# Ledger of designs, part 78: designed miniproteins, single chains, continued (3)

Each design is a single chain, and the fold is of that chain. pLDDT is the mean over its residues in the fold that is shown.

## One batch from the design tools (miniprotein)

Design m10854
Fold by ESMFold2-Fast:
Structure m10854 (fold): chain A 73 residues (1-73)
Amino acid sequence: LEKGKELFKKHKLEEAIKAYEEAIKKNPDDAEAYYNLGLALKYLEKYEEAEAYFQKALELNPDYEEAKKLLAE
């Protein structure tokens, strides 16, 4: 990945993270919002934080197969 694009992408991912955090404040039972927040953190290479949000998505929806796959990596 080009360095300039990486910096731009990180900024956009941080904005997406804030948007998902606001979505969770409005609907704290939204397992999909937690999963998407985890994906954005994984793309920022914040793997430990991403895992915590994938676990939260599974706590809300234990059959969330996509979140299970990412935790099993």
Scores: mean pLDDT 75

Design m10855
Fold by ESMFold2-Fast:
Structure m10855 (fold): chain A 56 residues (1-56)
Amino acid sequence: GAMEERQRRIEELSREAVRAVALGRKEEALRLLDEMERLGLPRERVERAREALEKL
């Protein structure tokens, strides 16, 4: 259903964000995180990830 579709897209974006971090593309990783938030990633998880990225 729609919820499973959103979860799959979040997982795909998460993998891309991890790759962006590994390549030193912090701004790209933050953009991907913002898109994951739009797709339904819980705010608390988004905030923790943003804090971690800002420390890099």
Scores: mean pLDDT 81

Design m10856
Fold by ESMFold2-Fast:
Structure m10856 (fold): chain A 57 residues (1-57)
Amino acid sequence: PLIKPLKSKASKEVLKKAYELAKQGYSLEEIRKILVEEEGVSEKEAEEAVKALQHMR
């Protein structure tokens, strides 16, 4: 569709991407940048995903 769905939270897709990046050895700061730039999520969402990774990692 022309209108993309809203990203209002760290979705499962965002968390999965962050986890993959962490597995590859990216730093939390770098993961946050990639989520914002590549996935188009807000800085707040990226921070939440990174915080989740700190606990699961």
Scores: mean pLDDT 70

Design m10857
Fold by ESMFold2-Fast:
Structure m10857 (fold): chain A 55 residues (1-55)
Amino acid sequence: SEEAAERLLEMARAGVSPEEIARELNREYKLNRPLSPAETKEMVERVEGLRKLKE
């Protein structure tokens, strides 16, 4: 969801590890498919890349 994506980016900027980000999002949003740390890291990198290109 959009809210989960914003939360992920916010935590990444705060220096939270991908493992902790995945844990927090899984806890807060009760996702049917849990996020792995590897997936979380990849998502953060993709979002940062797109924002850098757009800016």
Scores: mean pLDDT 69

Design m10858
Fold by ESMFold2-Fast:
Structure m10858 (fold): chain A 109 residues (1-109)
Amino acid sequence: SPEREKIESYMKKLKEALKLPDVNEAREKIREIVAEARSDPSLSDGQVAALETVAGFLIAALERPDLPKEAADNVIKAVEDILREAGYSDEDIEYFRKLVKELAEEALK
């Protein structure tokens, strides 16, 4: 769907930001991506909240390379809860879960 494609685009931008060699540049780029998402009228409040939650975890992972694996599980659950409260289907929640898991695993490498 167009909504899924847009979320994939933002998730891809977050993944690319994690590859920046400077932690401060990566953090600033993640904040810019969140600001872009917040100003995007085609995103729902639930989608923006989910992206903000993921971005917060990515910034934490950049600042704390010793983050336990449980931190990834916690962000996945938080995103699932946000999307469920926003009225997303189980199919859409599972799709988002997969994207968040891929990002969390990349951040904790």
Scores: mean pLDDT 83

Design m10859
Fold by ESMFold2-Fast:
Parts: structure tokens; C-alpha cells; sequence
Structure m10859 (fold): chain A 78 residues (1-78)
């Protein structure tokens, strides 16, 4: 379960990087989509960490997920 949470968090980081590249290329819709996907994976990773008893990591990933969604909304509105 911890290994699965780590994989999801790593995948979310890759999606966030892809979103940043899309944003720099002027593709705000793709950037927002990648950030929303990253947010979903971060939320899932947080649930797995909480199930494993790691509430600290779960909370950090929940906060990161919320920030990614807020950023996606702002980027899409541009």
C-alpha cells in the first residue's frame, strides 16, 4: 500500500510537470487538465497513506491536491 501511494504521488508529479510545460507553451486547457489529473492522483495517494497510518503524508498530499485544483481553475479562466 505505501508503494502504491508512492507510485501515485510520483505520477502526479510527472503530470504537474507536463502541465507546467503546456502552460509555458500557451496551452492553458491542457495545463488545467494535467493539473486536475495530478490532483486526483494526489487525493488517491493521500487516502492510501491514511490507510497505512501515515496521517502526516496524507494531509500534505490532500493540501497539494487542493492547491492543484485551485491552480487548474485559475489557469482555465485565463
Amino acid sequence: MREEAERLAEQAERLAQEGARAFRAGDNKTAAEKLRQASELLREAARLYRKAGDEESARQLEEASELALQLADKVEAL
Scores: mean pLDDT 86

Design m10860
Fold by ESMFold2-Fast:
Structure m10860 (fold): chain A 90 residues (1-90)
Amino acid sequence: SLVEQLEARLSEAVRRGVLRDGDFVFVEDKANNKVLLFSVSRGKAHFIGALSREEAEKLTEKLIAAGARVLRITADDLLAGRFDKLEVLS
């Protein structure tokens, strides 16, 4: 599934030292106008849920305010292995 492919790619980014435990990653699925949220723990990425753009924006603000490290990438860039496109928002 798309989620499994994205989770595998984010877990690869963790192994490469680009992501670390405690990170949250918002993956923009532009084709379906959705945002997929992942958390990083124990050296792996874990799917949390699918959000609307508005829900993702509100949650991003709350996570940053709580001191979490939050990143963003598109599904297309992530599937292509373009980890350099991971944008730190916090």
Scores: mean pLDDT 91

Design m10861
Fold by ESMFold2-Fast:
Structure m10861 (fold): chain A 69 residues (1-69)
Amino acid sequence: MEELIELAKKSAEELLEEAKKSKDEAKRELLEGQALSLLRIVRGIAKIQKDEEAKEKADKLLEELEKKI
C-alpha cells in the first residue's frame, strides 16, 4: 500500500507541474482533476483494505494538493 501511495503522490505532483506550465485553462483543470482523482482512488483502496495509516496519508496528500490548485 505504501508504494502505491508514493507512486500516486509522485504522479499527482507531476500532473500539477504540467498544469502550472499550461496556459490553457481547460487543460489545467483536466490535469488538476486527474491529480486529485489519483489520490482519491488510492484513498478508496486504503479504505477497502482497512489500512488506517495509508488512508491518513492519502487524506493529507489530498488536502495539500487541493490547497495548491
Scores: mean pLDDT 79

Design m10862
Fold by ESMFold2-Fast:
Structure m10862 (fold): chain A 61 residues (1-61)
Amino acid sequence: SDERKFRLAYLVALRILKENPDASVEEVAKAAVEELKKKGIEISDEIALKAAKKAKEFLEA
């Protein structure tokens, strides 16, 4: 489901941002897509961007 894919992308985005706090939303989204693809999980760029944006907002709160 898209909800489960969003959750997976969100958790990956949080980890990426912990390692590179200055990464842009677009950079985090791209990295999350590539990392999940290596694990056999395909997500849309739209879901990845939404997840990356939410992850960055959460960490900046």
Scores: mean pLDDT 86

Design m10863
Fold by ESMFold2-Fast:
Structure m10863 (fold): chain A 67 residues (1-67)
Amino acid sequence: MPEPTFDQVSQASRLAGEAVREALDAGLSPEEARRRGAEAALTIPGISRELADRIATTIVRSFLDKR
């Protein structure tokens, strides 16, 4: 079953968070920040496209909610 380990999800979240933070700090749109976050998460083995997208979306939303 393509269920990633917690360590893989943690690594994907960290990479996605860094990519999203850099994109938003650089003044990129939330859409581009989300794309960069999802792309970073997808570099971790075992992470599906759907999970990467969900991770990136959650991270972007969290940063935007905090402004």
Scores: mean pLDDT 80

Design m10864
Fold by ESMFold2-Fast:
Structure m10864 (fold): chain A 71 residues (1-71)
Amino acid sequence: MLRDELERIAKELGVSLEAVLFAYGLVLADPDMPEDEIARLVAERFGLSPETARRVVKAARELVDRHLAEA
C-alpha cells in the first residue's frame, strides 16, 4: 500500500521511485527539516529541477502526514 502510493507519486511527477523514497525517508527521519533543504538534497542527488524536487518533497510530506494520522 505505502509502496503503491510512492510509485504513484513517482509516475505522476515523472521521477524515479528512488527519488520519492529518499524524500519520504528524510521527511520521516527529520520532520523539522525545512522542505527547501530536503528539495535541495533531492535535486542534487537525482539531477532534478528545483521545481520538480519541491513537488516530490511536498507529495512525500503529505504522505507522511497521512500515514501518521492513520497510525
Scores: mean pLDDT 80

Design m10865
Fold by ESMFold2-Fast:
Structure m10865 (fold): chain A 61 residues (1-61)
Amino acid sequence: MSVREKAREIIKEGLKKARELEKQGKHEEADEEVRKMLTEVMRLLSSEEATELVKEVVEEL
């Protein structure tokens, strides 16, 4: 799996977890999940590539 594919999976998993937390009314926990996901992705990609990839994944959800 390429670095970009790994980052994409991290984003998908993080966004799905955040969505489930939001559905439970856990808005603060959802925000923390997104923040942690972005931190992990930015270890793999530049901030510009991470931002682009997050937008692509959000459009697919």
Scores: mean pLDDT 80

Design m10866
Fold by ESMFold2-Fast:
Structure m10866 (fold): chain A 66 residues (1-66)
Amino acid sequence: MVEEKAEKILEEARRRITEALRAGDVDSANQAVLRAAKELMDLGVPLDEASRRVAEVYRQARAEAA
């Protein structure tokens, strides 16, 4: 299902963003955000929904990296 694939993409993105932020690597964190959004859109997720979900993951990762 598209939703199961989307959840996997977002979970991988959350892990990568958290690791990058903990390392102080903002460029890698931003690359992970862009990659996740692209992969969600490639699955047929609308831009608005993909952006919202990735923003939520980034917020969670930022909190976990603190």
Scores: mean pLDDT 83

Design m10867
Fold by ESMFold2-Fast:
Structure m10867 (fold): chain A 96 residues (1-96)
Amino acid sequence: GKEFAEKLLEKAKKLLEEIKKLLEEAKKAIEEGDIEKAKEILLEAEILLGVAALMLGVAKLLQKKGLVPEELVKEMEKIVEEMEKLIEEMKKLIEE
């Protein structure tokens, strides 16, 4: 259980880094006046958030069964929250 949840955490960290990269790509698209491209990047970021949220759900189920520590789940929750903040920043930039 613990090794599997640690792998989920590492995957979640990689998804966060990918969303950070997508935010920078969206900023560039907006600066260039390509709002449609920025919207496509936002959709990709929202899909990655959905994958991370599903992985968090799996980690929470494993925690309820005593297979993983609460601290690991809390770290994943913080990562998902950071992803949500980056996506909200991206939405705000597209609406400006």
Scores: mean pLDDT 86

Design m10868
Fold by ESMFold2-Fast:
Structure m10868 (fold): chain A 59 residues (1-59)
Amino acid sequence: SQKEINELVKKALEEAEKAAKEGNFEEARKIVDEASKSLPDPVISKIFRHEALKKIEEI
C-alpha cells in the first residue's frame, strides 16, 4: 500500500511538472488536486499538495 501511494505521488508530480513546463498551469494544478484527493491521510495530502504546488511554480 505505501509503495503504491509513493508510486502514485511520484507519477502525479512528474505529470504536473510536465504540464507546467508546457505552460499549462491549470492542468498541472488539476493533476496535483486529483492526486491530493486520492491520498487517505489528510496531513500527508496537505504536505504533498504544498510541496507539489511550490515545485510547479518554480518552473
Scores: mean pLDDT 77

Design m10869
Fold by ESMFold2-Fast:
Structure m10869 (fold): chain A 62 residues (1-62)
Amino acid sequence: AEAAFEEGRRYFAEGRYGEAIIHYQEALNLDPDYREAWRALGEAFAALGEDELAARYRALAA
């Protein structure tokens, strides 16, 4: 789970938000309790302008 999360963060830092989302989703498929990945999904969707999805995923991280 952590390795997929770190790959997602790398893509996010490169501005490749769609690829970051794929890797964050992989982390959550391996560990649904990975709160940092839920938060990171929210941040990636916010960066894409998907504000409603961003809010939902941030709520799941709380």
Scores: mean pLDDT 79

Design m10870
Fold by ESMFold2-Fast:
Order: sequence, then structure tokens, then C-alpha cells
Structure m10870 (fold): chain A 71 residues (1-71)
Amino acid sequence: SKLKAEGIKLAQEGKRLVEEGKKLLATGKKELIPEGIGTVLRGIGLQVQGGLLLRSAGDEELAERAIAGEL
């Protein structure tokens, strides 16, 4: 379904942002801490949004994986 496809896309984009934010934090540069934290939080938000769409589409297992950042 379109809803399931959108949920997967949001979850994957969220995972990408979480990893991007983690890379910023891993640099150890103090000036990048706010951007790194903000990017991780935005990524988590998208993973949760994707998971909620997947749950609404009837796929609870995929929703749990999306929220956990496993997509």
C-alpha cells in the first residue's frame, strides 16, 4: 500500500539522519554537538512517524523495526 511504502521511506530517512548525527558527534568537535544532537532527534522522530504509518497499515512487526532504527 502507499501508506506502507511511505512508512518505510520515513523510517529509512530517519535511520540515515540518526547515523549522520552520530557521525557529527563522533568528530569530538564541540561546535558540532548542537547539530549532531538535533540531527539524531530529527532522525528518531522520522523513525517513529514511519513506524506509526506502518502500524496503521497493519504491519506491527515492521513498525517495531522502524521505531528501533532497524530499517
Scores: mean pLDDT 89

Design m10871
Fold by ESMFold2-Fast:
Structure m10871 (fold): chain A 66 residues (1-66)
Amino acid sequence: SEAEKLYEEALEAIKAGDFDKAKELTLKVIELGDLERAEELVREMRKAGAPPEIIRELAEAVIEAK
C-alpha cells in the first residue's frame, strides 16, 4: 500500500539522520490514516535522537487525526 511505501521510506530517512524528510513522510502516513505506523515512526525517531520539535509536531498531528 502507499502507507507501507511511505513507512519504509521514512525508516530509511531515520537511519540516514534525515529527520526533516522523516517528518514529511510521517505526516503523509498520518494523512493516509495509518496511525499505528505513524506512532511507530515517532517512536523510531525518538530512539534515533530526532529534534524534540519534530517529535512534538508529529505527536500533535497523530492526536489531531484520532
Scores: mean pLDDT 87

Design m10872
Fold by ESMFold2-Fast:
Structure m10872 (fold): chain A 80 residues (1-80)
Amino acid sequence: MEEIEKKIEEAKELVKQAKESDDEKRKEILKKTHELIGEAAKMLREAIRNGEVSTEQASKFVEELTEITKELLELQKELY
């Protein structure tokens, strides 16, 4: 649980940094953020399978990951 939360918080921080970065740096940050979100999603699926998260907690993490993913897609569009 704590590791999923840490990855989500790190991803949110990277999104903020990407918004303030030049195009080259932004591409690097977006790639790292995608990797973190992928890891967090994988960990969340495992935690759900193992019964380590409540339905409420899982819903919150899914919503946060979805919001970050939307922001990443918008930032990526700005690069093209």
Scores: mean pLDDT 81

Design m10873
Fold by ESMFold2-Fast:
Structure m10873 (fold): chain A 62 residues (1-62)
Amino acid sequence: GSHMERTRQLARDIAEDLLMIGEVVEEAIKKAKELGITNLSDVMTPEEFKERLEKLREEREK
């Protein structure tokens, strides 16, 4: 049914976006641990985080 398909597609898109955000956060946490940094902001600035999300989003489109 079209209603079910639309809801499923929206839920899928949201889940994929959350997974991408989770991947970037997980990578930042791994880097922080490797460097012995307790403050994650010192590893990745908000601008760098956005840039990485955008690149990951572009890569996912293909």
Scores: mean pLDDT 70

Design m10874
Fold by ESMFold2-Fast:
Parts: structure tokens; sequence; C-alpha cells
Structure m10874 (fold): chain A 72 residues (1-72)
């Protein structure tokens, strides 16, 4: 997966562009959350983790990451 490879290389903005092409995928929304969190945008990261959980309520990585991004 091109987006996962970009994330592994630290190319977060390029990964976001690829991931946004399929917004109805739980894994893509989780990876968008990871990318935004790495770019120090925790509010955007929270919204994407929530979208991942809406699409897949059993997505444990998204649940775990929400515990570390608490806006205010």
Amino acid sequence: DKAKELLKKGKYEEAIKELEKNPDNAENNYLLGVAYFKLNKPEEAVEYYKKALELDPNFEEAKENLLFVKPK
C-alpha cells in the first residue's frame, strides 16, 4: 500500500493525500489520524480516529490512540 509506505518513510503529508482518495475505509481513516498526530495536529487526528471507529467499532488501535489525544 502506497500510503503505508509513505507513513513508514515519514512522508505524512503525501500519505494524507493518498489516504483521502478513499475516505470510507476504516484503516485509511485510522492512518489519516496517525499522520495528523505525527504532524502535531491532534484535533484532526481525533476526528479521523473517531471516523475509523464509526466504520469499524472493533478497531483497537484507533481506540488506543484516542486515549493519548485528549483535546483540552
Scores: mean pLDDT 79

Design m10875
Fold by ESMFold2-Fast:
Structure m10875 (fold): chain A 77 residues (1-77)
Amino acid sequence: MEERDREFLKLVREELKKMLELVRRGEITAEQGLEGARRAKGMARKLLEAGEISEEAAEEVLRLIEEAEREIERIAE
């Protein structure tokens, strides 16, 4: 994996972790968290289309976001 991809994945993991913590603490709503996740997926697709990240990195980012979405949905119940 390229260094750029690794750096991007690290940032995505850190942001998703912070977002989930904010949802768990009630600092933001589950709806706000899910909206953030949807925006992140759109950004990952745009970066892939622009060649800024590899297909492998984009796949991993989308997987991480999907996991975060499932976590938010569990918290909301």
Scores: mean pLDDT 81

Design m10876
Fold by ESMFold2-Fast:
Structure m10876 (fold): chain A 75 residues (1-75)
Amino acid sequence: SLKQQALDYINEALIAISKGDFEKAIEYLRKAAELMSQVNPEAAEAFRKAIEAVKSGDVEAALQHLAEAYRLVLE
């Protein structure tokens, strides 16, 4: 399902962040945002905010936006 694919991308992004692989994390978050863009625009926006936080080196903000994206995907 689209929901399961988005959750898989969140998990892969979290693993990448934990390894300091921010480039790979951004790739997974972009895929999640694109996947959700037409079915859950609020979740897509949360993923985009997570991408911007990763790009700025704000890991705490990235994790908070990912938690919100996770909540929105489960709705």
Scores: mean pLDDT 88

Design m10877
Fold by ESMFold2-Fast:
Structure m10877 (fold): chain A 81 residues (1-81)
Amino acid sequence: SMEEIIEELEKLIEELSKYDPEVAKELREMLEKIKNGEEVPEEELKRAVHRLIAAAEKKGPEVVELAQRTVRLLSEAIELS
């Protein structure tokens, strides 16, 4: 459900904030738009994804896995919005 996806995203973003608080802030702002039924431009999503993966790659494979899961759920949330 959308509620379960949002809850999991909030947890994942909180974990990501330990590695990159700026990227986590951008993801929280995007999630707030999704929660409010606001349009998230495709280019905004692509930029956030690129930045998140690049940041995660600098931290190691555990963080990359966390980032990949976050990307998957963000895409699902936007599709359901």
Scores: mean pLDDT 81

Design m10878
Fold by ESMFold2-Fast:
Structure m10878 (fold): chain A 60 residues (1-60)
Amino acid sequence: STEERLRTLEEAIRLLEESKQRIRESLAAGRISQAEADEQLARLDDTIGLLERERERLRS
């Protein structure tokens, strides 16, 4: 159902946002460089944007 697909997309977006927090924590702990963090965060933001557009398409 559309509702089930929307819940799946919302859960995926939440998990990706959590991944962004983990990257920030790794940067703060010195486990990764600023350049690595910036690259990983940019890729996550791109993926989140795609999922948000799909969510809006399903709601429209």
Scores: mean pLDDT 88

Design m10879
Fold by ESMFold2-Fast:
Structure m10879 (fold): chain A 104 residues (1-104)
Amino acid sequence: MSPLEKAKTEIFAEVQELLARLNAAKTDEERLELFREFARRLLEILKKVKNKADAEELKDLISGILDHLIWWERTRRGASEELVEGLEEIRREFLKEADKIIEE
């Protein structure tokens, strides 16, 4: 398996784990912590990819996944303003850190 294909497999496994944990989550604070852990784990996967073009492809994939997951959280009944603002901050921080990793 190529490094890129391995990284994509690891990313989708992390998405499945996040969805399972979100299904069990009871508070918006718990959901925010799960998303922070998820973003951190995805950055660690990205750091393992040494080819710049592959890393850029993974950043685009992860950005799309985060956009879709955040959209689902925003449409959830009872989602707080604090949750939505926190998720958007997690997305911005991920993109900033991903750019630093790729530009190293």
Scores: mean pLDDT 85

Design m10880
Fold by ESMFold2-Fast:
Formats: structure tokens, C-alpha cells, sequence
Structure m10880 (fold): chain A 67 residues (1-67)
């Protein structure tokens, strides 16, 4: 995946996180898909690594609430 594609996926995931937090199950599924895609990628910038790390924390919280 290109750096530009990673950036767009991170932006999309952030929007999906907000929707999933409000109980949107479809948004939660899409968020999981993006996290799985990004987990295979090597980030070239610290900002992208931080954004992904925050996304993982948020996803973990949402997943724990659903369990």
C-alpha cells in the first residue's frame, strides 16, 4: 500500500471509529477491515504510527465493550 493510501485509510478509520462508538455495527466491521489491512504495512512516518496506535487503543476499547 502506498503512503498516500495509508494516510487515506487512517482518515477513513478515524471517521469509522466515531460511528462505531455510536453503535454502528457496519462501521465497526469496516474499522476492523482497515485495521487488519494496516497491520500488514510498515509506516514511514511517526505521525502515521501514532495515529495507528491511537486507533488500536480505541478499537480495543470498543471490542471490550461488545464482549
Amino acid sequence: MSEEEIRKKLEEARKLYTQAGNGDEEAFKKLEEIIDELNKEKFSTLDQEVEYGLLLIGYGILKAIKA
Scores: mean pLDDT 78

Design m10881
Fold by ESMFold2-Fast:
Structure m10881 (fold): chain A 58 residues (1-58)
Amino acid sequence: ELLEKLKKLFRGFPVESWFLLYAEELIKEGKYEELKELIENPQDEKLQKKVFELYRKK
């Protein structure tokens, strides 16, 4: 499953849990372009901030 692959990909990153929550929401909403950005640049500071803000509001 896609989510299982994402868990393996994000394992060990400082924002793993938040990235997984964000990825799940992107999949649910059909935002695959944003999901691709997350997969390609998981260490991007802008994405980390975006995910942190999203996590807080959820």
Scores: mean pLDDT 65

Design m10882
Fold by ESMFold2-Fast:
Structure m10882 (fold): chain A 60 residues (1-60)
Amino acid sequence: MSVEEKVARAQELGARMQALDLSEEQKERVERLLAGAVADPDSERSEALLAEAEALIDSA
């Protein structure tokens, strides 16, 4: 994904998280993953962090 695509994906996942009735612990974990992904969007780790955040949201 491009840097712009990763940022847009992180914003979309953040919005989905806010719409869900997640625990504060789950919200904190998702926020941390999304923050990590956008802090260095060119890293291979950024895609893994986005995938982990999406999996947590989808499992809620």
Scores: mean pLDDT 77

Design m10883
Fold by ESMFold2-Fast:
Structure m10883 (fold): chain A 82 residues (1-82)
Amino acid sequence: VEAHLLGMAAETARQLEEAMEELGLSREEVLELVAEGLRRQLIAMGFSEEEAEALAEELRRLAEEAARDPELREELLEKAKE
């Protein structure tokens, strides 16, 4: 689960600029949409609302950091492949 979250965060950060341009949304708005989607998916998979919200928040945080730090983005992608 954690490795998949790291991969999703890095991929979100990588595609963030394109998504902002295509949707006409801010970085924060795009990250909120991605986090909301993950939260709903995790709840559907049997995670508690509390766990799903915590994981979605972590995804958003990591994606924001990875968007600002290309080295972190690369590290997250490597960890996700493990």
Scores: mean pLDDT 75

Design m10885
Fold by ESMFold2-Fast:
Structure m10885 (fold): chain A 85 residues (1-85)
Amino acid sequence: MEKLKETLKEIGRILDEILEAYQTKSREEVLAEIDRAIEKLKQKLAESTDPQIKEVLQKAIEYLERLKEAVREGKPPPPFVIELK
């Protein structure tokens, strides 16, 4: 339970930092931040055994990959939605 809340807060922090960077930093810097975030979340996914945490991490990684494409194309960030089962 506690680990899921910590994971969600960490994902929220990462997204907030990237969205702020998108407004204030160069495209190249934003893409580098997204790549670092994806690698960090992939490491957490590999270390996790909780199915809910794995699902949240996987969906966050998928969102960051979509966000990376949006940044590359100069499009607005897609909405972030996670459904847990």
Scores: mean pLDDT 77

Design m10886
Fold by ESMFold2-Fast:
Structure m10886 (fold): chain A 80 residues (1-80)
Amino acid sequence: MSIEELINKALSYAEQGDFEKAMEYLKEAYEKARKSGDPEELRRVAEAFRRIGDIARKQGKTDLADEAYRLAEEIEKELG
């Protein structure tokens, strides 16, 4: 499964309220992006974590939103 396919699955699960699966797929996308060494793939994953955070916040899942935002920030720090 490609990084794009993993991000799309994660966002789909987040919209369905299945944040456990959403985070699992997006963390897998993050591992693949790290292994690729491509800054654009890492940036795409960071944006996806922010989008999941926004969806979670809208659904009242504040702790999960905070985790997603922290992961996005950590990826952005890796990018410089």
Scores: mean pLDDT 86

Design m10887
Fold by ESMFold2-Fast:
Structure m10887 (fold): chain A 111 residues (1-111)
Amino acid sequence: MEHYEKGLELYREYEETGDKSLLEKAVEEFEKAIEEDPDYAEAYNNLGRALIALGKHEEGIEYLKKAIELDPDYGEAYLELGKLLEAEGRLEEAKKYYDKAKELFAKQGIK
């Protein structure tokens, strides 16, 4: 958990500053979180997001898919896959992931 929280702080600081070196550090912290708890779906999701932000799209997709495998109700991972696929022009595939994220958020009482 401590490594996961540190990874989140580094990712948030990257969002404020645009400093990609913070993304590299966030990746290292999320990898340590996964090493300590291999079933931590949230850590896989945030590792995938950080890798996508670094331009490592293929690796990011694999970790987002792992988050979904560990927690099929994790709407955030479907949303992140939808965003990436939309950015790549894969609109039909993006729609399927967005529709699934919307369904899961509605089921959880999130708008």
Scores: mean pLDDT 83

Design m10888
Fold by ESMFold2-Fast:
Structure m10888 (fold): chain A 60 residues (1-60)
Amino acid sequence: SKLLELARKLEEDARRSRELSEELLKEKGEDPTGYAAANILLVGAEVNEMLAERLRKKAE
């Protein structure tokens, strides 16, 4: 299913964004730009996770 494949891709992208966000917070958490970038990545991850869940539901 193309919907299921897209869901898996979005889940993978979300996981990588969370990992990168965590690394940015460890290295640049005290820098306003680094902090902002990390939060944008977390928001993107949450959106991708939400979309992936919706796509999985439609695939059934």
Scores: mean pLDDT 84

Design m10889
Fold by ESMFold2-Fast:
Structure m10889 (fold): chain A 115 residues (1-115)
Amino acid sequence: SSMKLEEAKKLYEEGIKLYNQGDYEKAAEQFEKAAELAPDSDIGVLSYRGLSMAYSDLGDTEKATEAMKKMVESALKNPSPIYEVDLAVMSTSSKREGNDKVAEVAREGIDKISE
């Protein structure tokens, strides 16, 4: 519903604000709520991306990997060329940080979107 999308967008925007302040745990909470309200939407893709970034900054590689898998699943339901770019950025960034599992999932997601 449009109300769920509007609420998810507000939660996503709060997540970004908290992430930029370095409040990664609180950012992850907001991103998770946003993704749960609208998982199969553009806001869902962006929220799972933010969740993966927040958990990576917290050093929780397992939760970061899970969020990246959910980003790929959401992106496959809402295909867009921009998500291929986003996944490429996430793959490169995650490799640079030593998060090889997150990088691998992001790369596999690119291949699936390109099918």
Scores: mean pLDDT 87

Design m10890
Fold by ESMFold2-Fast:
Structure m10890 (fold): chain A 56 residues (1-56)
Amino acid sequence: SMEIVRLEVAIAILKGGISFLSTHADNPQFVKDLEELRRQLEEMERKLEELKRREE
């Protein structure tokens, strides 16, 4: 479904962005923000797997 494709693309982009930003995580507040973004990524991955299961 389009929802699955959309989530896969968004997850790939977010992973790339997080990896790039992590190279500049010198500030403690920035580090915490990155950890929160990683949590959001995990949530998106969970939703992706749930959608895939629903279409099975």
Scores: mean pLDDT 78

